Designed miniproteins, single chains, continued (5). Designs and how they scored, part 60

Each design is a single chain, and the fold is of that chain. pLDDT is the mean over its residues in the fold that is shown.

## One batch from the design tools (miniprotein)

Design m18067
Fold by ESMFold2-Fast:
Structure m18067 (fold): chain A 90 residues (1-90)
Amino acid sequence: SLKEKAIETLDEAIEIVSQFDDPVMKSVGALLKGIKELLERTSDEEIHKQALRYAIAAMKTARYALKDADESVVEKVDEIIKRLEELLES
């Protein structure tokens, strides 16, 4: 389901951002955890879509914070953003 795929993608996103100690990445991690709880607490598809929009915005913030990081890490963040955007369009 959309919800299950979104939660799996958010778990991967949380794992990536949790590897960093900077305040922006810690804040993104906290936001993603809150978004995951929002997805888990409801079956409302409109709320699921809004949660995905919040997750995309949070991950774009993470990508900006990682602008000077290794390309491999940036590629993983871009792949997560792409998967979240594909879920939103489905």
Scores: mean pLDDT 86

Design m18068
Fold by ESMFold2-Fast:
Structure m18068 (fold): chain A 85 residues (1-85)
Amino acid sequence: EIEDIVLEALKKVGESFRDPAERERVVDLIIEVLKKNGIPVTPETRAIVERAVLNYNSLGLPDVKDFDAALEKLKKEIEELIKKR
């Protein structure tokens, strides 16, 4: 469930996060959005999110050109997917 939400949101962004520091910010954003929407975050939840971001990054998509815009899009897509549950 959480993995599906994360993967669908990342697919809608359509760009990869090759910088490790950017990937950590992406993971932190996803965790924050989940918490704000009442989804319990455990160590297992964080591990799922981290693996989804790493696996998505391995698809060879173009590196993100505007990180702040991509981050805002990702936040919106996750919020929309959670609200449709």
Scores: mean pLDDT 78

Design m18069
Fold by ESMFold2-Fast:
Structure m18069 (fold): chain A 71 residues (1-71)
Amino acid sequence: SQDELDQQLLDHLREQLRYARRLLEEGRTDEARRVLQALLDTIDRLLPSLSPEQKKQAEELKEEALRLLEE
């Protein structure tokens, strides 16, 4: 179902956020920023199709990604 596919993609985006944090810890700032920008672009594209619960998850991921980009 669409909800299952969207949840799988949200889970993947959460893994990408963890990867970006690891890149920042390793001093790979440019690579981390590319991952974070791609993640934000994907979230914005998904938002119109997400359920209210999934939108909350996407918003939390977006807020964390934006915080990491500010550092």
Scores: mean pLDDT 86

Design m18070
Fold by ESMFold2-Fast:
Structure m18070 (fold): chain A 97 residues (1-97)
Amino acid sequence: SLEEEAIELMAKGAANPDSVEGQEAIIRGAELAGRIAREKGSEAAREAIKEGVLKGLGVKREDYTDEEIEEIIRRIAEKAQKWLEEHGVKEAEELAK
């Protein structure tokens, strides 16, 4: 169930990365991925993130190399980081709780 929730949140965020709701979904999805990593290991967390991102973009895993998928995830993470910086220290502190 945690993997399914993380996949759906990452999919929502990847589909709408420039929206507030999309960025909030990415942040919450990342928090659940952290919990999956603690309970089931980092590979399970990475697979949930990859599956969610690909689902959100409406693409098939077999159409991309692992390197291309990692690059897409990196760009999504960079957008989320910029969003947190743009909204200031107070919002970033509340999201980190």
Scores: mean pLDDT 76

Design m18071
Fold by ESMFold2-Fast:
Structure m18071 (fold): chain A 64 residues (1-64)
Amino acid sequence: MDVEATREAMIKYAEGALKDPELVKKARQIAEDAAEAAKANPEKAKEYLGSAVDEINDLITEAK
């Protein structure tokens, strides 16, 4: 899994789905934190990145 490509994909997804700049900022922070965690523990990268995607999806759903 390319951690940086996944991080960028999460951020672009959030930017497209969220109109509130503060919510976009939160989504970016979630993606950045997950990417750093994945780099620190590559064996758990899928778990960290998957959890971040779920959290961003929850944020998008609650914003609507």
Scores: mean pLDDT 80

Design m18072
Fold by ESMFold2-Fast:
Parts: sequence; structure tokens; C-alpha cells
Structure m18072 (fold): chain A 78 residues (1-78)
Amino acid sequence: SIEELRKKVDELVEIASKEMNQEGVDALRETLYKLIEEKDFESLLYKLKILADVAKLNGKEKTAKKAEELAKFVEEVL
């Protein structure tokens, strides 16, 4: 559901807030919420996969894991 997806985005943002600066977290939240509002789930999935890869490269393991989990959830809903 859209409600469950928004909740999972909030969980990702909460985890990312511990590993990223505030500006980056705010930009991430706005981008993901906008894609959900536009029902652009393909771009949402792509953005989450890119976030997971970039987070891994930067040693942000908890953010990477949560982004991967959310990407899987979005993929199952498509």
C-alpha cells in the first residue's frame, strides 16, 4: 500500500539521518516522496537501487541495507 511505502521511506530516512548530513537526508526524503506522489514506481525503484550502491561504496551499511529492503518491497508491488 502507499501508506506502508511511505512508512518504509520514513524508516529509511531515519536510518540515513545517522549516516548522512541533514541536507542530504532532506533531499532524499523530498525525492522519494515526490516519486510516490507521482506514482513513478520505476524511478523510485531505480533511485533506491542507486542509493543502496552509493551507500555501500561510502561504508553506510545500514542505509544500504534499508534501501535494498525497500527496493525489494517496491519491486514486489510492481
Scores: mean pLDDT 84

Design m18073
Fold by ESMFold2-Fast:
Structure m18073 (fold): chain A 67 residues (1-67)
Amino acid sequence: MMPLSRQQLRELASKAEPEIQEQARKLTDGMVDTLREQGRELSPQQRTDITLKITVAIAEDRARRAA
């Protein structure tokens, strides 16, 4: 169960500040490295999906903290 569709995630992620997008990419890279060390590999599509979800989650968290 996902709270947002893939299309909605892409739209929201594209509206995020460049700093948030860069942080999300860095976090995704760290997660991919950790999973690889555990013997799990992610497809390029799975990596993209994770990056989108992290980008949206960071943007939402920052918005909540700013309120």
Scores: mean pLDDT 77

Design m18074
Fold by ESMFold2-Fast:
Structure m18074 (fold): chain A 75 residues (1-75)
Amino acid sequence: SEAVKMAAEELAEILLRRGLIDEEEAEQLKNAKTKEEVYAILDEIIERKGFSEEEKKEIYNLLDSLLATAERILG
């Protein structure tokens, strides 16, 4: 999905700029092709880095917002 690609690329850049992920993790997110792959990659990053439940919610809320925005832009 083009919307998924747009959302995943924007999410990766935001998380990288916030210092929450590294360049390699950002590249993994940008290479995701489906919504399920984005969630799988995020779950691995969250678990590996030991993010709190609050931080996890913030990341998923951001992804959901970016997906909704991409869907509005792309139709």
Scores: mean pLDDT 84

Design m18075
Fold by ESMFold2-Fast:
Structure m18075 (fold): chain A 100 residues (1-100)
Amino acid sequence: AKVTIRITVTDPRQAASAVALVLLGVFDDAEKIVVTVRGQSKTVKTPEEAARFIREHAKPGDTVTIELEVPEDKAEELAEQARRVLSAEPGVASVEVEVE
């Protein structure tokens, strides 16, 4: 079975690199990776593409949402890794990671 991991990050200017690092380990396992900023969505293929999209479209205080469809057996492990990496990033105002 497959589940969706939703990652929500506030103040993405300092989180762009951390977001890219989180995505580096999941690209091979994800069916779909979508980044949404200010109502604009893009399907991304690389961590660098994700980081660039965030830098180009995000403003201070904006929320970035990343949705990944992953195998159910890997979802909690990937979600925990995302929480650890993003919560450790200096200047990130808030982070929420959900498995659906």
Scores: mean pLDDT 71

Design m18076
Fold by ESMFold2-Fast:
Structure m18076 (fold): chain A 93 residues (1-93)
Amino acid sequence: SRIEELEKKAEELEEKVKKDPENVETLTELAVTLIELGEEYALRKDYKKAIEAYRKAKELYRKVYELTGNEVDKKLAETLDRVIKELEAKLAA
């Protein structure tokens, strides 16, 4: 399934991050993969797993911003924070 493919890709990318924790390309690819995984979970109304995936992606974009100083990465982390809050509201309802 698409979720299984994304979970496997995320696991492989997490192992690459452990070996090279400042590789911006790997950190960004992991963040994008986790966003796609979060979207798939949200479509299934698994908001808890979606929130977990988006929180990890947010932390990765914060890390990329620390390494690059690129305002785009900061804005992506802020966007993910808003998405997380919207999903938390749905989970609380």
Scores: mean pLDDT 90

Design m18077
Fold by ESMFold2-Fast:
Structure m18077 (fold): chain A 100 residues (1-100)
Amino acid sequence: MEEIEKKIKKISETYNVPEEVIRQILEDIKATTNASEEALLKYVELMEKEAELRKYIAENPETPQSEIDELQKKYQEELIELAKTLDPELAKIIEELLKE
């Protein structure tokens, strides 16, 4: 989808990694999970949100920690929900890791 391509470019710019690396990650996820095109789009959307959060923090160093914590928590919740769609066992591992 054209939307995925736009998000890949934005993520590539934010993390300073080649677009091909991001595409390889998506292909690996598709190969190792039951990922549908919708699930891959959601994953790319989560990566874009994380990239935007990192950019916002870098541009606004005086942002309150409470605001940063709230944004990170929301991102983690969306990541867990996506993981449940792709692999329920992986989702349990992620939930356990986030509790530590």
Scores: mean pLDDT 71

Design m18078
Fold by ESMFold2-Fast:
Structure m18078 (fold): chain A 66 residues (1-66)
Amino acid sequence: STLERLREIVERILAELEPEAERLRATKPVEEAAAELEKRMEALLKERDPELAALYSQRQARIASV
């Protein structure tokens, strides 16, 4: 399914970003580090699969609106 593929690619990108995540968590407050990591993950997702990136953004907007 599309959601399953989205989860797989997001998990892979987050694994690749782990060294950057560790640095951000060491230098920034938890909320700020999480926001910056999410932004970087979304940028990489958009570069690799713009259709899945659009779906992710749409889903996040719905969650934030509830």
Scores: mean pLDDT 78

Design m18079
Fold by ESMFold2-Fast:
Structure m18079 (fold): chain A 85 residues (1-85)
Amino acid sequence: MKLEEVLKSAIGKPLWEAIAELREKLPSLEITLTALSVEGHTLTLVFEAKDKETGEIYKVTITAEYDPATREYIITDVKVEKVEP
């Protein structure tokens, strides 16, 4: 399973549902939240994900916006960057 594929499938989903799916599908990934910011109705999360099998580290940025119709933060963008040693 690939981190980028799981996260891209989360675009348009509620933030917390996407996090639950990530934990379910990629339980071996070590995830460290590095930054969280809120600007109006936009929530931005930055975390690092370490693949314990390959040793690769990814920087992930998730952008979510509050949807007043559902009253949840909906993921609008996901950026995955491989960190080279």
Scores: mean pLDDT 78

Design m18080
Fold by ESMFold2-Fast:
Structure m18080 (fold): chain A 83 residues (1-83)
Amino acid sequence: MALKRAEELAAKAEEAAKAGDGEKMVEYAEKAAEELRKAGAAEADAKGVVYTAKVQAALIAGDEEKAAELQKEGTAELAKLRA
C-alpha cells in the first residue's frame, strides 16, 4: 500500500534529520511525497512535505536565509494548489 510506503520513507527522512543529513532527508521526503500522490493525497500535501524537508535541510546546514526563501516559495506554491 502506497500510504504505508510513504510512512516508511518519512521514518527514513526522520532518521536522516537526526544524523544531520539534510540531503538524504530531502531525498526521502521527495519519495514519500510521490507515494502520497499514489495514495490519493492532494498535490498541496505532497509538495508541503517536500518544502518542509527543504526548509529543515537548509536550517541543518546553517543557511537561515535559504530556509526563509524556501518557506516563502512553498507558501506561495501551496496557496495555488490549496484544493
Scores: mean pLDDT 79

Design m18081
Fold by ESMFold2-Fast:
Structure m18081 (fold): chain A 63 residues (1-63)
Amino acid sequence: KPSREEVIKWLQEKWGLSRDEAETVVNLVELGFSVEQLVRALDVLGIKISKKQAAEAVELVKS
């Protein structure tokens, strides 16, 4: 399982997120947010991601 720090770095490098934004994504996935809930929550924060990208984040945090 990748570490929390490795996932944060991956999100920053691949999606261009700030550290705070990447930490928010990881926190929401750890809280049990579904792919659809994650997309909607990030949209409220001004971050537009596809359902496919959200699925990648969920898989990466949970694997």
Scores: mean pLDDT 80

Design m18082
Fold by ESMFold2-Fast:
Structure m18082 (fold): chain A 98 residues (1-98)
Amino acid sequence: DDVLREAAETLRKLGHEEEADLIESVLGDPGVSRAEKYAVGIAALARVIEPDETAQKLAQEVAKRLVENKGSPEAQAEADRRIRELIEKLVELEKKKQ
């Protein structure tokens, strides 16, 4: 799934270029782990949506699960789902800004 690219594209369309650039930078870096890419994606989306004191905890927990489960299909599916939920929330919040 290209969920991280979808997140970056959504952020850019909504004018959050700095957060989109952060996700794109880690996607283009072969030295960055999949867990770290997902942590960056979640952190970027969380900052834009409404950063709270637990946003970094969410990113760290997803990264930890990906590492502990050695990239298991379940851990990957959970990470993809969380990013999609954050993208949907971002789009909904932008519509409410009317």
Scores: mean pLDDT 72

Design m18083
Fold by ESMFold2-Fast:
Structure m18083 (fold): chain A 104 residues (1-104)
Amino acid sequence: MEEFLEEFRKRLVELGIDPDLAERIVETVRKAAEAIKSGNTELAKKIVDEDAKRLMEEAKSLIEEAAVQGVRDAILSAIDEKNIDVLKERLETMIENLEKALKD
């Protein structure tokens, strides 16, 4: 998990997302992942609702808003499936889609 999150953070920064915002996004994912692993779906939902709202308020660009929304959607999907691998798969798909959107 930690190696995945470090690579994910680097890819967010390469997309032009503010490094401090990227770090906070990764922290939100880490907290939600731990809640999902512990079977505490209520805590995971609370984390995504509260943290995603704050991150969205901090987003200053369309790419940052898209990243925050994508992370929120990935966490919610993982909660619904009760599976941490869904979180990784959805985050990977989201970041790939954002990377493709920046190319002509």
Scores: mean pLDDT 83

Design m18084
Fold by ESMFold2-Fast:
Structure m18084 (fold): chain A 120 residues (1-120)
Amino acid sequence: MKEVVEALRRAAELLERGATFAEKASQYAKNGDYEKAVQYAEEASRLFREAAEIARKVADKHPGARDLANVAESAAETMRKAAEYAKNGDFEKAQKLFDSVARTMRAAAEHARRLAEELE
């Protein structure tokens, strides 16, 4: 159980950092700065992949960790697609995806922290 708690807390920290970078990507996409939007989106994707890997290592021990790994992996892929939209000049689609991922990952981080507290 301690390993699950530690993994959930570490993953939550990475998801919060990634969400902050997704929010920055959204701001740059809104301003038409595709280079910075892509840069921040790639950093967010990297952090979400790292969070997914950490959660995946304990996914067999708790369904909450498995769910977190799946959600983080999905977020990393969505950030990659949003970066492609930004690179192609579709800033409106990129911004909507960046904002959606930021909200979802902040919610996932909060849920992971609450779950870690419940697991003692």
Scores: mean pLDDT 88

Design m18085
Fold by ESMFold2-Fast:
Structure m18085 (fold): chain A 61 residues (1-61)
Amino acid sequence: MEAKDVEEVERLLKLGLAAAGAGDVARGREIFRIAKEYAEKLGDEKTAKGAEEAIRNAEKW
């Protein structure tokens, strides 16, 4: 996995957290879903699981 791919997934996760923290939970959830799909394509199962947990937690916020 290239460093640029890792940076993009991390950027998406931070954007999702920022959106959810600003009260746009639906937007944050969508960004986490995109980050999960990207991480899965890169074979990063740990990050994909983290994004999935964030999606589930956002559903409760």
Scores: mean pLDDT 75

Design m18086
Fold by ESMFold2-Fast:
Structure m18086 (fold): chain A 93 residues (1-93)
Amino acid sequence: MEEEVELLKAEIEDAEKNKDYGRLAQAYVRLARIYLERGEPEKAVEFAQKALDLAKKVGKDVPEIYRTLAQAYRALGDEEKAKEWERKAKEVE
C-alpha cells in the first residue's frame, strides 16, 4: 500500500505536468480509495473531491468518484451526504 501511494504521487506529478486531467482524476480516485482502506475517510473525501473537480473540468462523468465520496461520507457518519452521492452515482451510470 505504501508503494502504491508513492507510485500514485509520481503519476499525479506526471499527469499535472502534461495537463492530462483525465489521468490525474483517475490517480486521485485510486488514492482516495487507498485512504478509505486505511481508515482515513477525511483524506479520502479530499482526494475524491479533487478527482471530481478534474473530471468535471474535462466533461467526464465518473460514477466511481461518486461512489467513493458516498463511502467516505458514510465512514465519517454523514449518512445524508452519503445518500446524496449514491443518488448521483446512479444518475450518471
Scores: mean pLDDT 82

Design m18087
Fold by ESMFold2-Fast:
Structure m18087 (fold): chain A 78 residues (1-78)
Amino acid sequence: LSQQTIDLARQTSDPVMAGLGAGAASSIEQGLITEEQAREMVRAGVLLRYGGDTPQEEVDYLVERALELGREALERAK
């Protein structure tokens, strides 16, 4: 995966990442999963979206970004 693709995902609020993060954040709020389990689910989604060869540091960043976008989406839904 190219650095340009990763940079665009960071800048443009990828709706797939926002949806993935919102689902994870909602599940945490409902007590259905732990934060660790949510991170694992989001990580799997990031790898499916951007490719299994994505560097770990980029995956970690995208996981945190997805959870951030998801929390913002849930706050707007209040």
Scores: mean pLDDT 70

Design m18088
Fold by ESMFold2-Fast:
Structure m18088 (fold): chain A 63 residues (1-63)
Amino acid sequence: AAAARARARETADQLVATYRADPSAGEALAALLEAIGLLDPDGTEELLAGVLARLGVDELRFV
């Protein structure tokens, strides 16, 4: 739990950096978040909260 949350925060920072460098990577970010959800559902929610807080809800849209 704690280790998974720490990993999710690190991943959120990487995803934010990737998306800011190339907003067209949004599809890749969506796929990555789904893959993480299969490995750690609880960590995925914390990761999503971190990404959305940094980018703003409107900047990260999934189909």
Scores: mean pLDDT 61

Design m18089
Fold by ESMFold2-Fast:
Structure m18089 (fold): chain A 109 residues (1-109)
Amino acid sequence: SSAIRQAAILYTATAIELVGIETDVKLGFISKEEGIKEAEKITNALKDSLVSLAKSLGKDEAAEHAKKLSDTLKTLFIKKIEGTLTEEEKKKLMQEIKDNWDKMVSALS
């Protein structure tokens, strides 16, 4: 599916940018506050793009999973930047990302 390919490109690009933001904070190139703001901006942009993609195809169920995926990814990276992410929370959030990705892909099919 071309829609699944577009979703994968959008997600992968966002994930790369988020790792860059996390690295910039760790290296002291930007503050934690700036890193959080940038992570919120980029994950909200992912949410808007994935939701628009799903809705353009009449796939409202895919749009709901796109929202959950993007919001969970945002929570994960904010907690990483803050240094508050526990190993248990990381496993839970990563599982929620995987589950919502799988459900979004299924609904886009």
Scores: mean pLDDT 92

Design m18090
Fold by ESMFold2-Fast:
Parts: sequence; structure tokens; C-alpha cells
Structure m18090 (fold): chain A 117 residues (1-117)
Amino acid sequence: SVVVTQSPSSVTVPEGGSATLTATVSGADLANYTVEWVQQRPGEEPELLGSINAGDPSDRVLDPRYQGRLTLSVDVANQTASVTLSNLQKEDSGVYYFRLVNGTESVWGNGTTLTVV
């Protein structure tokens, strides 16, 4: 079975700061998956921030609303993926979910709560 662990579980960061959220994958080869980061803001529907094909990391999509503020990375040797948000705004507060995708199957992480103060 595939297991996804997100860290930290929660983080509080001042406005204008940066936060890095990480996911670790076990039970499967990360290189066989597309990884996605999804933002869930209070009272809003989940939105895709970005995706990377972990087997070909040049194959990626980033939400243009975060241009210059969003960095996605994958480290297939260490079975990890990360998202970094910089120049944080209060509106960036929410829960961030990691998702693995292979064909029609997906595995979700439990989320990281980001609070911008």
C-alpha cells in the first residue's frame, strides 16, 4: 500500500515570509506518479496550485496566480516532494494537500495547515 506523510502538520508564518511544505512517499516508486499540491481555503472549493510529473520533472504546471511566489520540487531518490510559497499574503492561509496520481487512482496526504499572520 502507498503511504503519504505531510510535514509539518501546521505552520504559522508572518505576512511577507516563506513556508515550505513537504510530503514523503513510501510503498511505491515516486517516479511513476504525477504529484499535485492542492489549496483548500476557508469557505472555498479546493484549487490546484501545481503538478509535476515525478518521472519527468520538466513536465509541470504552476498556477499563474502564484507567479514568482510558488516553487515545486521532487526528489525521487529520497521519495519526497515539496512546495514553497514566498512573499506570503493573508489570503494564502488554508490547508494544503499533497496528492499522488497514476492513471485513475489517487492517494491524498492528510494536509498541512498554513496560517499567515
Scores: mean pLDDT 86

Design m18091
Fold by ESMFold2-Fast:
Structure m18091 (fold): chain A 71 residues (1-71)
Amino acid sequence: MPLSNEAVKEVAQELADKGLISEEERNKVIEKLDAGASPAEAVAELIKALKTQEDQDQASALIDRAATRAG
């Protein structure tokens, strides 16, 4: 998978900075990664934190961009 644990943490931080997720939700994603969860599981937890379709679309676009740029 092109996303690293660090890349997922950066995406979570950017979403928190934009107000799309809370600081607690960002910390939960980090804890999940530190517990040995895959980047995919951490991304699923991050997407679950988003309540609106618009926020989910924005997060998905950011994740897809990170994956595309990793090539």
Scores: mean pLDDT 73

Design m18092
Fold by ESMFold2-Fast:
Structure m18092 (fold): chain A 79 residues (1-79)
Amino acid sequence: SLVERIGRALANTLLELPEEQRERVLDGFVDSLIAAGKRDEAIEVLKAAKEYVQKHAPPERRERLLELIDRAIERVKAA
């Protein structure tokens, strides 16, 4: 699906970024979707990214990235 493709692309982008840039890039993505009125789509994409990270991310990066994505999901829900 499109959601799965975008979620995977987001996850891969975050995995390739330096740790210091991950939160900023993820926040920018989330803020753009909230501004566009696409909160439900943001949650679906973030959940797809989370699933990809759980299955494919290296163990040393997985825990921190899952925490980051979970915080992003909660932020969208609060918006």
Scores: mean pLDDT 86

Design m18093
Fold by ESMFold2-Fast:
Structure m18093 (fold): chain A 80 residues (1-80)
Amino acid sequence: GGSAYSYQLSGRTIREADRLVQQGDYDTAIQTVQNGIRTLRRIQDTSRQLGDDSGVQASTDSITRLQLRLSDIQQMQQQS
């Protein structure tokens, strides 16, 4: 279901972005998180169309998590 996939995708996206940040590759880390958010927006839209309230909640939570991480990475890049 969409719920499990949303949480798995956000977790994988954060781990990959964190790896890229550790390498100093902030631009690719930012793109990685933005790509994850785009995928989750599509999942969110599909869940709404299907009336899958749990899928909407999981995708929304996952998007919020990635948006917070994106903000953190952008701040780190500005301080570098």
Scores: mean pLDDT 89

Design m18094
Fold by ESMFold2-Fast:
Order: C-alpha cells, then structure tokens, then sequence
Structure m18094 (fold): chain A 78 residues (1-78)
C-alpha cells in the first residue's frame, strides 16, 4: 500500500543517516549492520507477504535501527 511504502521510505532514510554517521565515525560494524537492515527492508517491500506481516517485520527493523541510532548519536556523546 502507499502508506506502507511511505513508512518503508522513511525507515530507509533513517538507515541512510545511520550509515552516513557510522562512516564518518569509522564504525565499520555499524555500517555493515545498517546495510543489512536496508536489504531486509527491500526484501519486505518485494515480498508477497500480507500487509500485516510486512508491517510487523517493518516495526521489528525500525526497533533495530533505533538501537543503532542510540549507539551512534546518544551513547557515544554521553
């Protein structure tokens, strides 16, 4: 659906921000994890799963992205 596609696009932009900051910090492990999450989002978008299943998977990935964001932007500056 258009709503799901918009949410996936926003999640991809958040992942791209994580990748950019991780690259700036030389944090290769976080770059690799963020790129893996981006590939999982692409797989969700292209899958034949139901809208509900795609949404549940998106929420799980969004949680992982939030944890990477905290690690890079919050924990390192605290």
Amino acid sequence: SSQLNQQIQLAMQDIDDVIKEAEKQGNKDTVDKAQQLKQQLINIQNSKDSLQTKMQKLIAIESEVTMLHIKLFVEKRV
Scores: mean pLDDT 83

Design m18095
Fold by ESMFold2-Fast:
Structure m18095 (fold): chain A 98 residues (1-98)
Amino acid sequence: NELEKLRNEFIEKLRELGVPEDVLEKLETLLDELVKSVEEYIKLLLNGEDASEAARKMGKVSEEILDLAVDNKLPPEARSELLNFFNEVVDIVNKKIS
């Protein structure tokens, strides 16, 4: 799964940047929820079904990830990696629904 690979690579990058393990564990939980929501969103769109709830769930989880990064004062390089991660997720979605 391309999204799961991206998630795992992102967590490893954050670990290398010195993000604490307790913060990484919380991020892994939220990222698992994000991946599941993204997969559901793609599935609904490909089936011509209403994806509004899946989109809302993705937005909520993304906000929780951003809040966690701010609250735990992640270093600038870790926040840059988070923005790169979200951009790559968007690219994967666009590629799969095209």
Scores: mean pLDDT 86

Design m18096
Fold by ESMFold2-Fast:
Structure m18096 (fold): chain A 70 residues (1-70)
Amino acid sequence: SMREELKRRVREWLEETLRKIAEYEEKTGDARKAAVQYTAASIRAIGLLLEIDWNGMTLEQLEEEIAAFE
């Protein structure tokens, strides 16, 4: 379905982004926090199609929410 295709694309992008964040995590907690905030904001538009409420959600919570749409 279209939703499943969108979920797969979002999942792929999210996994790549999480990998990048992990590489920066050792630098500072602030760097990780900034990356999380940026990514959450970027998910907003996709969330409209998947009914993801990114307000107050962390990147990890968003990952779980996306997986739940399976």
Scores: mean pLDDT 62

Design m18097
Fold by ESMFold2-Fast:
Structure m18097 (fold): chain A 64 residues (1-64)
Amino acid sequence: MTEEQREELIRFLTEELGLSEEKARHVVDVLEENPDISPAELAERAGISVATASVAIRKYRELV
């Protein structure tokens, strides 16, 4: 993804989903490494709920 898309995703995750900046950056890094990741796998790797992971994946796919 572009740097602008990365910054938009981090802003969305922090402002709309209430994630810390550290967790938001970790979620983005995991999605960049594995774009086809499942919500359950993202939730486990990032230490977030499956519901939050599902919303994060949806937003990522809208940006790319």
Scores: mean pLDDT 83

Design m18098
Fold by ESMFold2-Fast:
Structure m18098 (fold): chain A 74 residues (1-74)
Amino acid sequence: SAEEEARDRRAIETAEELIERLRKDPQDEVALAQARSALHELRYIAEHSEDPEIRERAREVAERLEALLAEAEA
């Protein structure tokens, strides 16, 4: 639905903002915690969204968040 697509787009946009925040401060504990939560939502969107462009965008953003989280744990 259009409402689900709008929700999914907002979740992706929020995750992209978290990526920018973590690039500026990789040790931002609040951003890291939010990124872990966002990762679960992005994985769900990548599997279940009806829009293939939204699925691909969610997948790409999830991969970027995973990389940043892995760097913070190293």
Scores: mean pLDDT 85

Design m18099
Fold by ESMFold2-Fast:
Order: structure tokens, then C-alpha cells, then sequence
Structure m18099 (fold): chain A 77 residues (1-77)
């Protein structure tokens, strides 16, 4: 996934998708802070485009909500 980000640096949509995939992987591993950081990078890339992809933004928001719920669970014990 990290290698895919470097290989696709010239294509913002592929780079954003790679960060989305990385966020999902970190979420599965319980690395919530890293998952959130990856999702935020994907969002920043998509929002920097002249016509942001609404479906990708929706996917990012769904991941961010899932990460947020897991962070709340960690905080509450």
C-alpha cells in the first residue's frame, strides 16, 4: 500500500484510493490514529481536485466514522 502511494504520486485519484485502502488496513490492524491520518490524506487529495469525486468522499467519510467509533470504544475501555 505505501509502495502504491509512491508509484501513483502523479495520479491524484489513484493516490487517494491507495490512502483509502491504507486507512482500511490500519483500521483492521487496530492502528486507529494511523487509519485516521491516512483517511485525512485521502480526503485532502480529493478536495484539492477541481471536481471532487462524491463517491470517494462518501467512502472516506464512512471510514472516518468507523475509526471515530473505534476510538470512542478505546477511550471508554
Amino acid sequence: LEKLIEENKDNPLLKAQAYIDLAREYLKEGKLEKALAAAEKAREIILSLPEPDEELLKEILEIEVEIGLELIKEALG
Scores: mean pLDDT 78

Design m18100
Fold by ESMFold2-Fast:
Structure m18100 (fold): chain A 100 residues (1-100)
Amino acid sequence: MHAPVVTVSLESPLKLGEETTVVAEISNFDPASITVKWLVNGEEAEDVYVSPVRRTRSGLYRQVVRLRMSADEVLASKVQVVVTSPALASPQVTELSLSG
């Protein structure tokens, strides 16, 4: 089994007053069965796009999940992705970090 590697970032630079997309890239996991949740201020988000799980050349799996938010909501909110996998003893929580 391989534990997932999770990276959370913005798809494009933030523009106030516009919509943005928060992207979680989940990679290097095995088995293919994982669950992914977005938490915005501790509440599960509903406007989520989830890509199919893909097998990579390494034999491990990759999935990309996207959350659409306004830029103002991203700046005002704690945005986290929670990944659960058979390879993890407990759910992995990764927070969106905005570096200036």
Scores: mean pLDDT 82

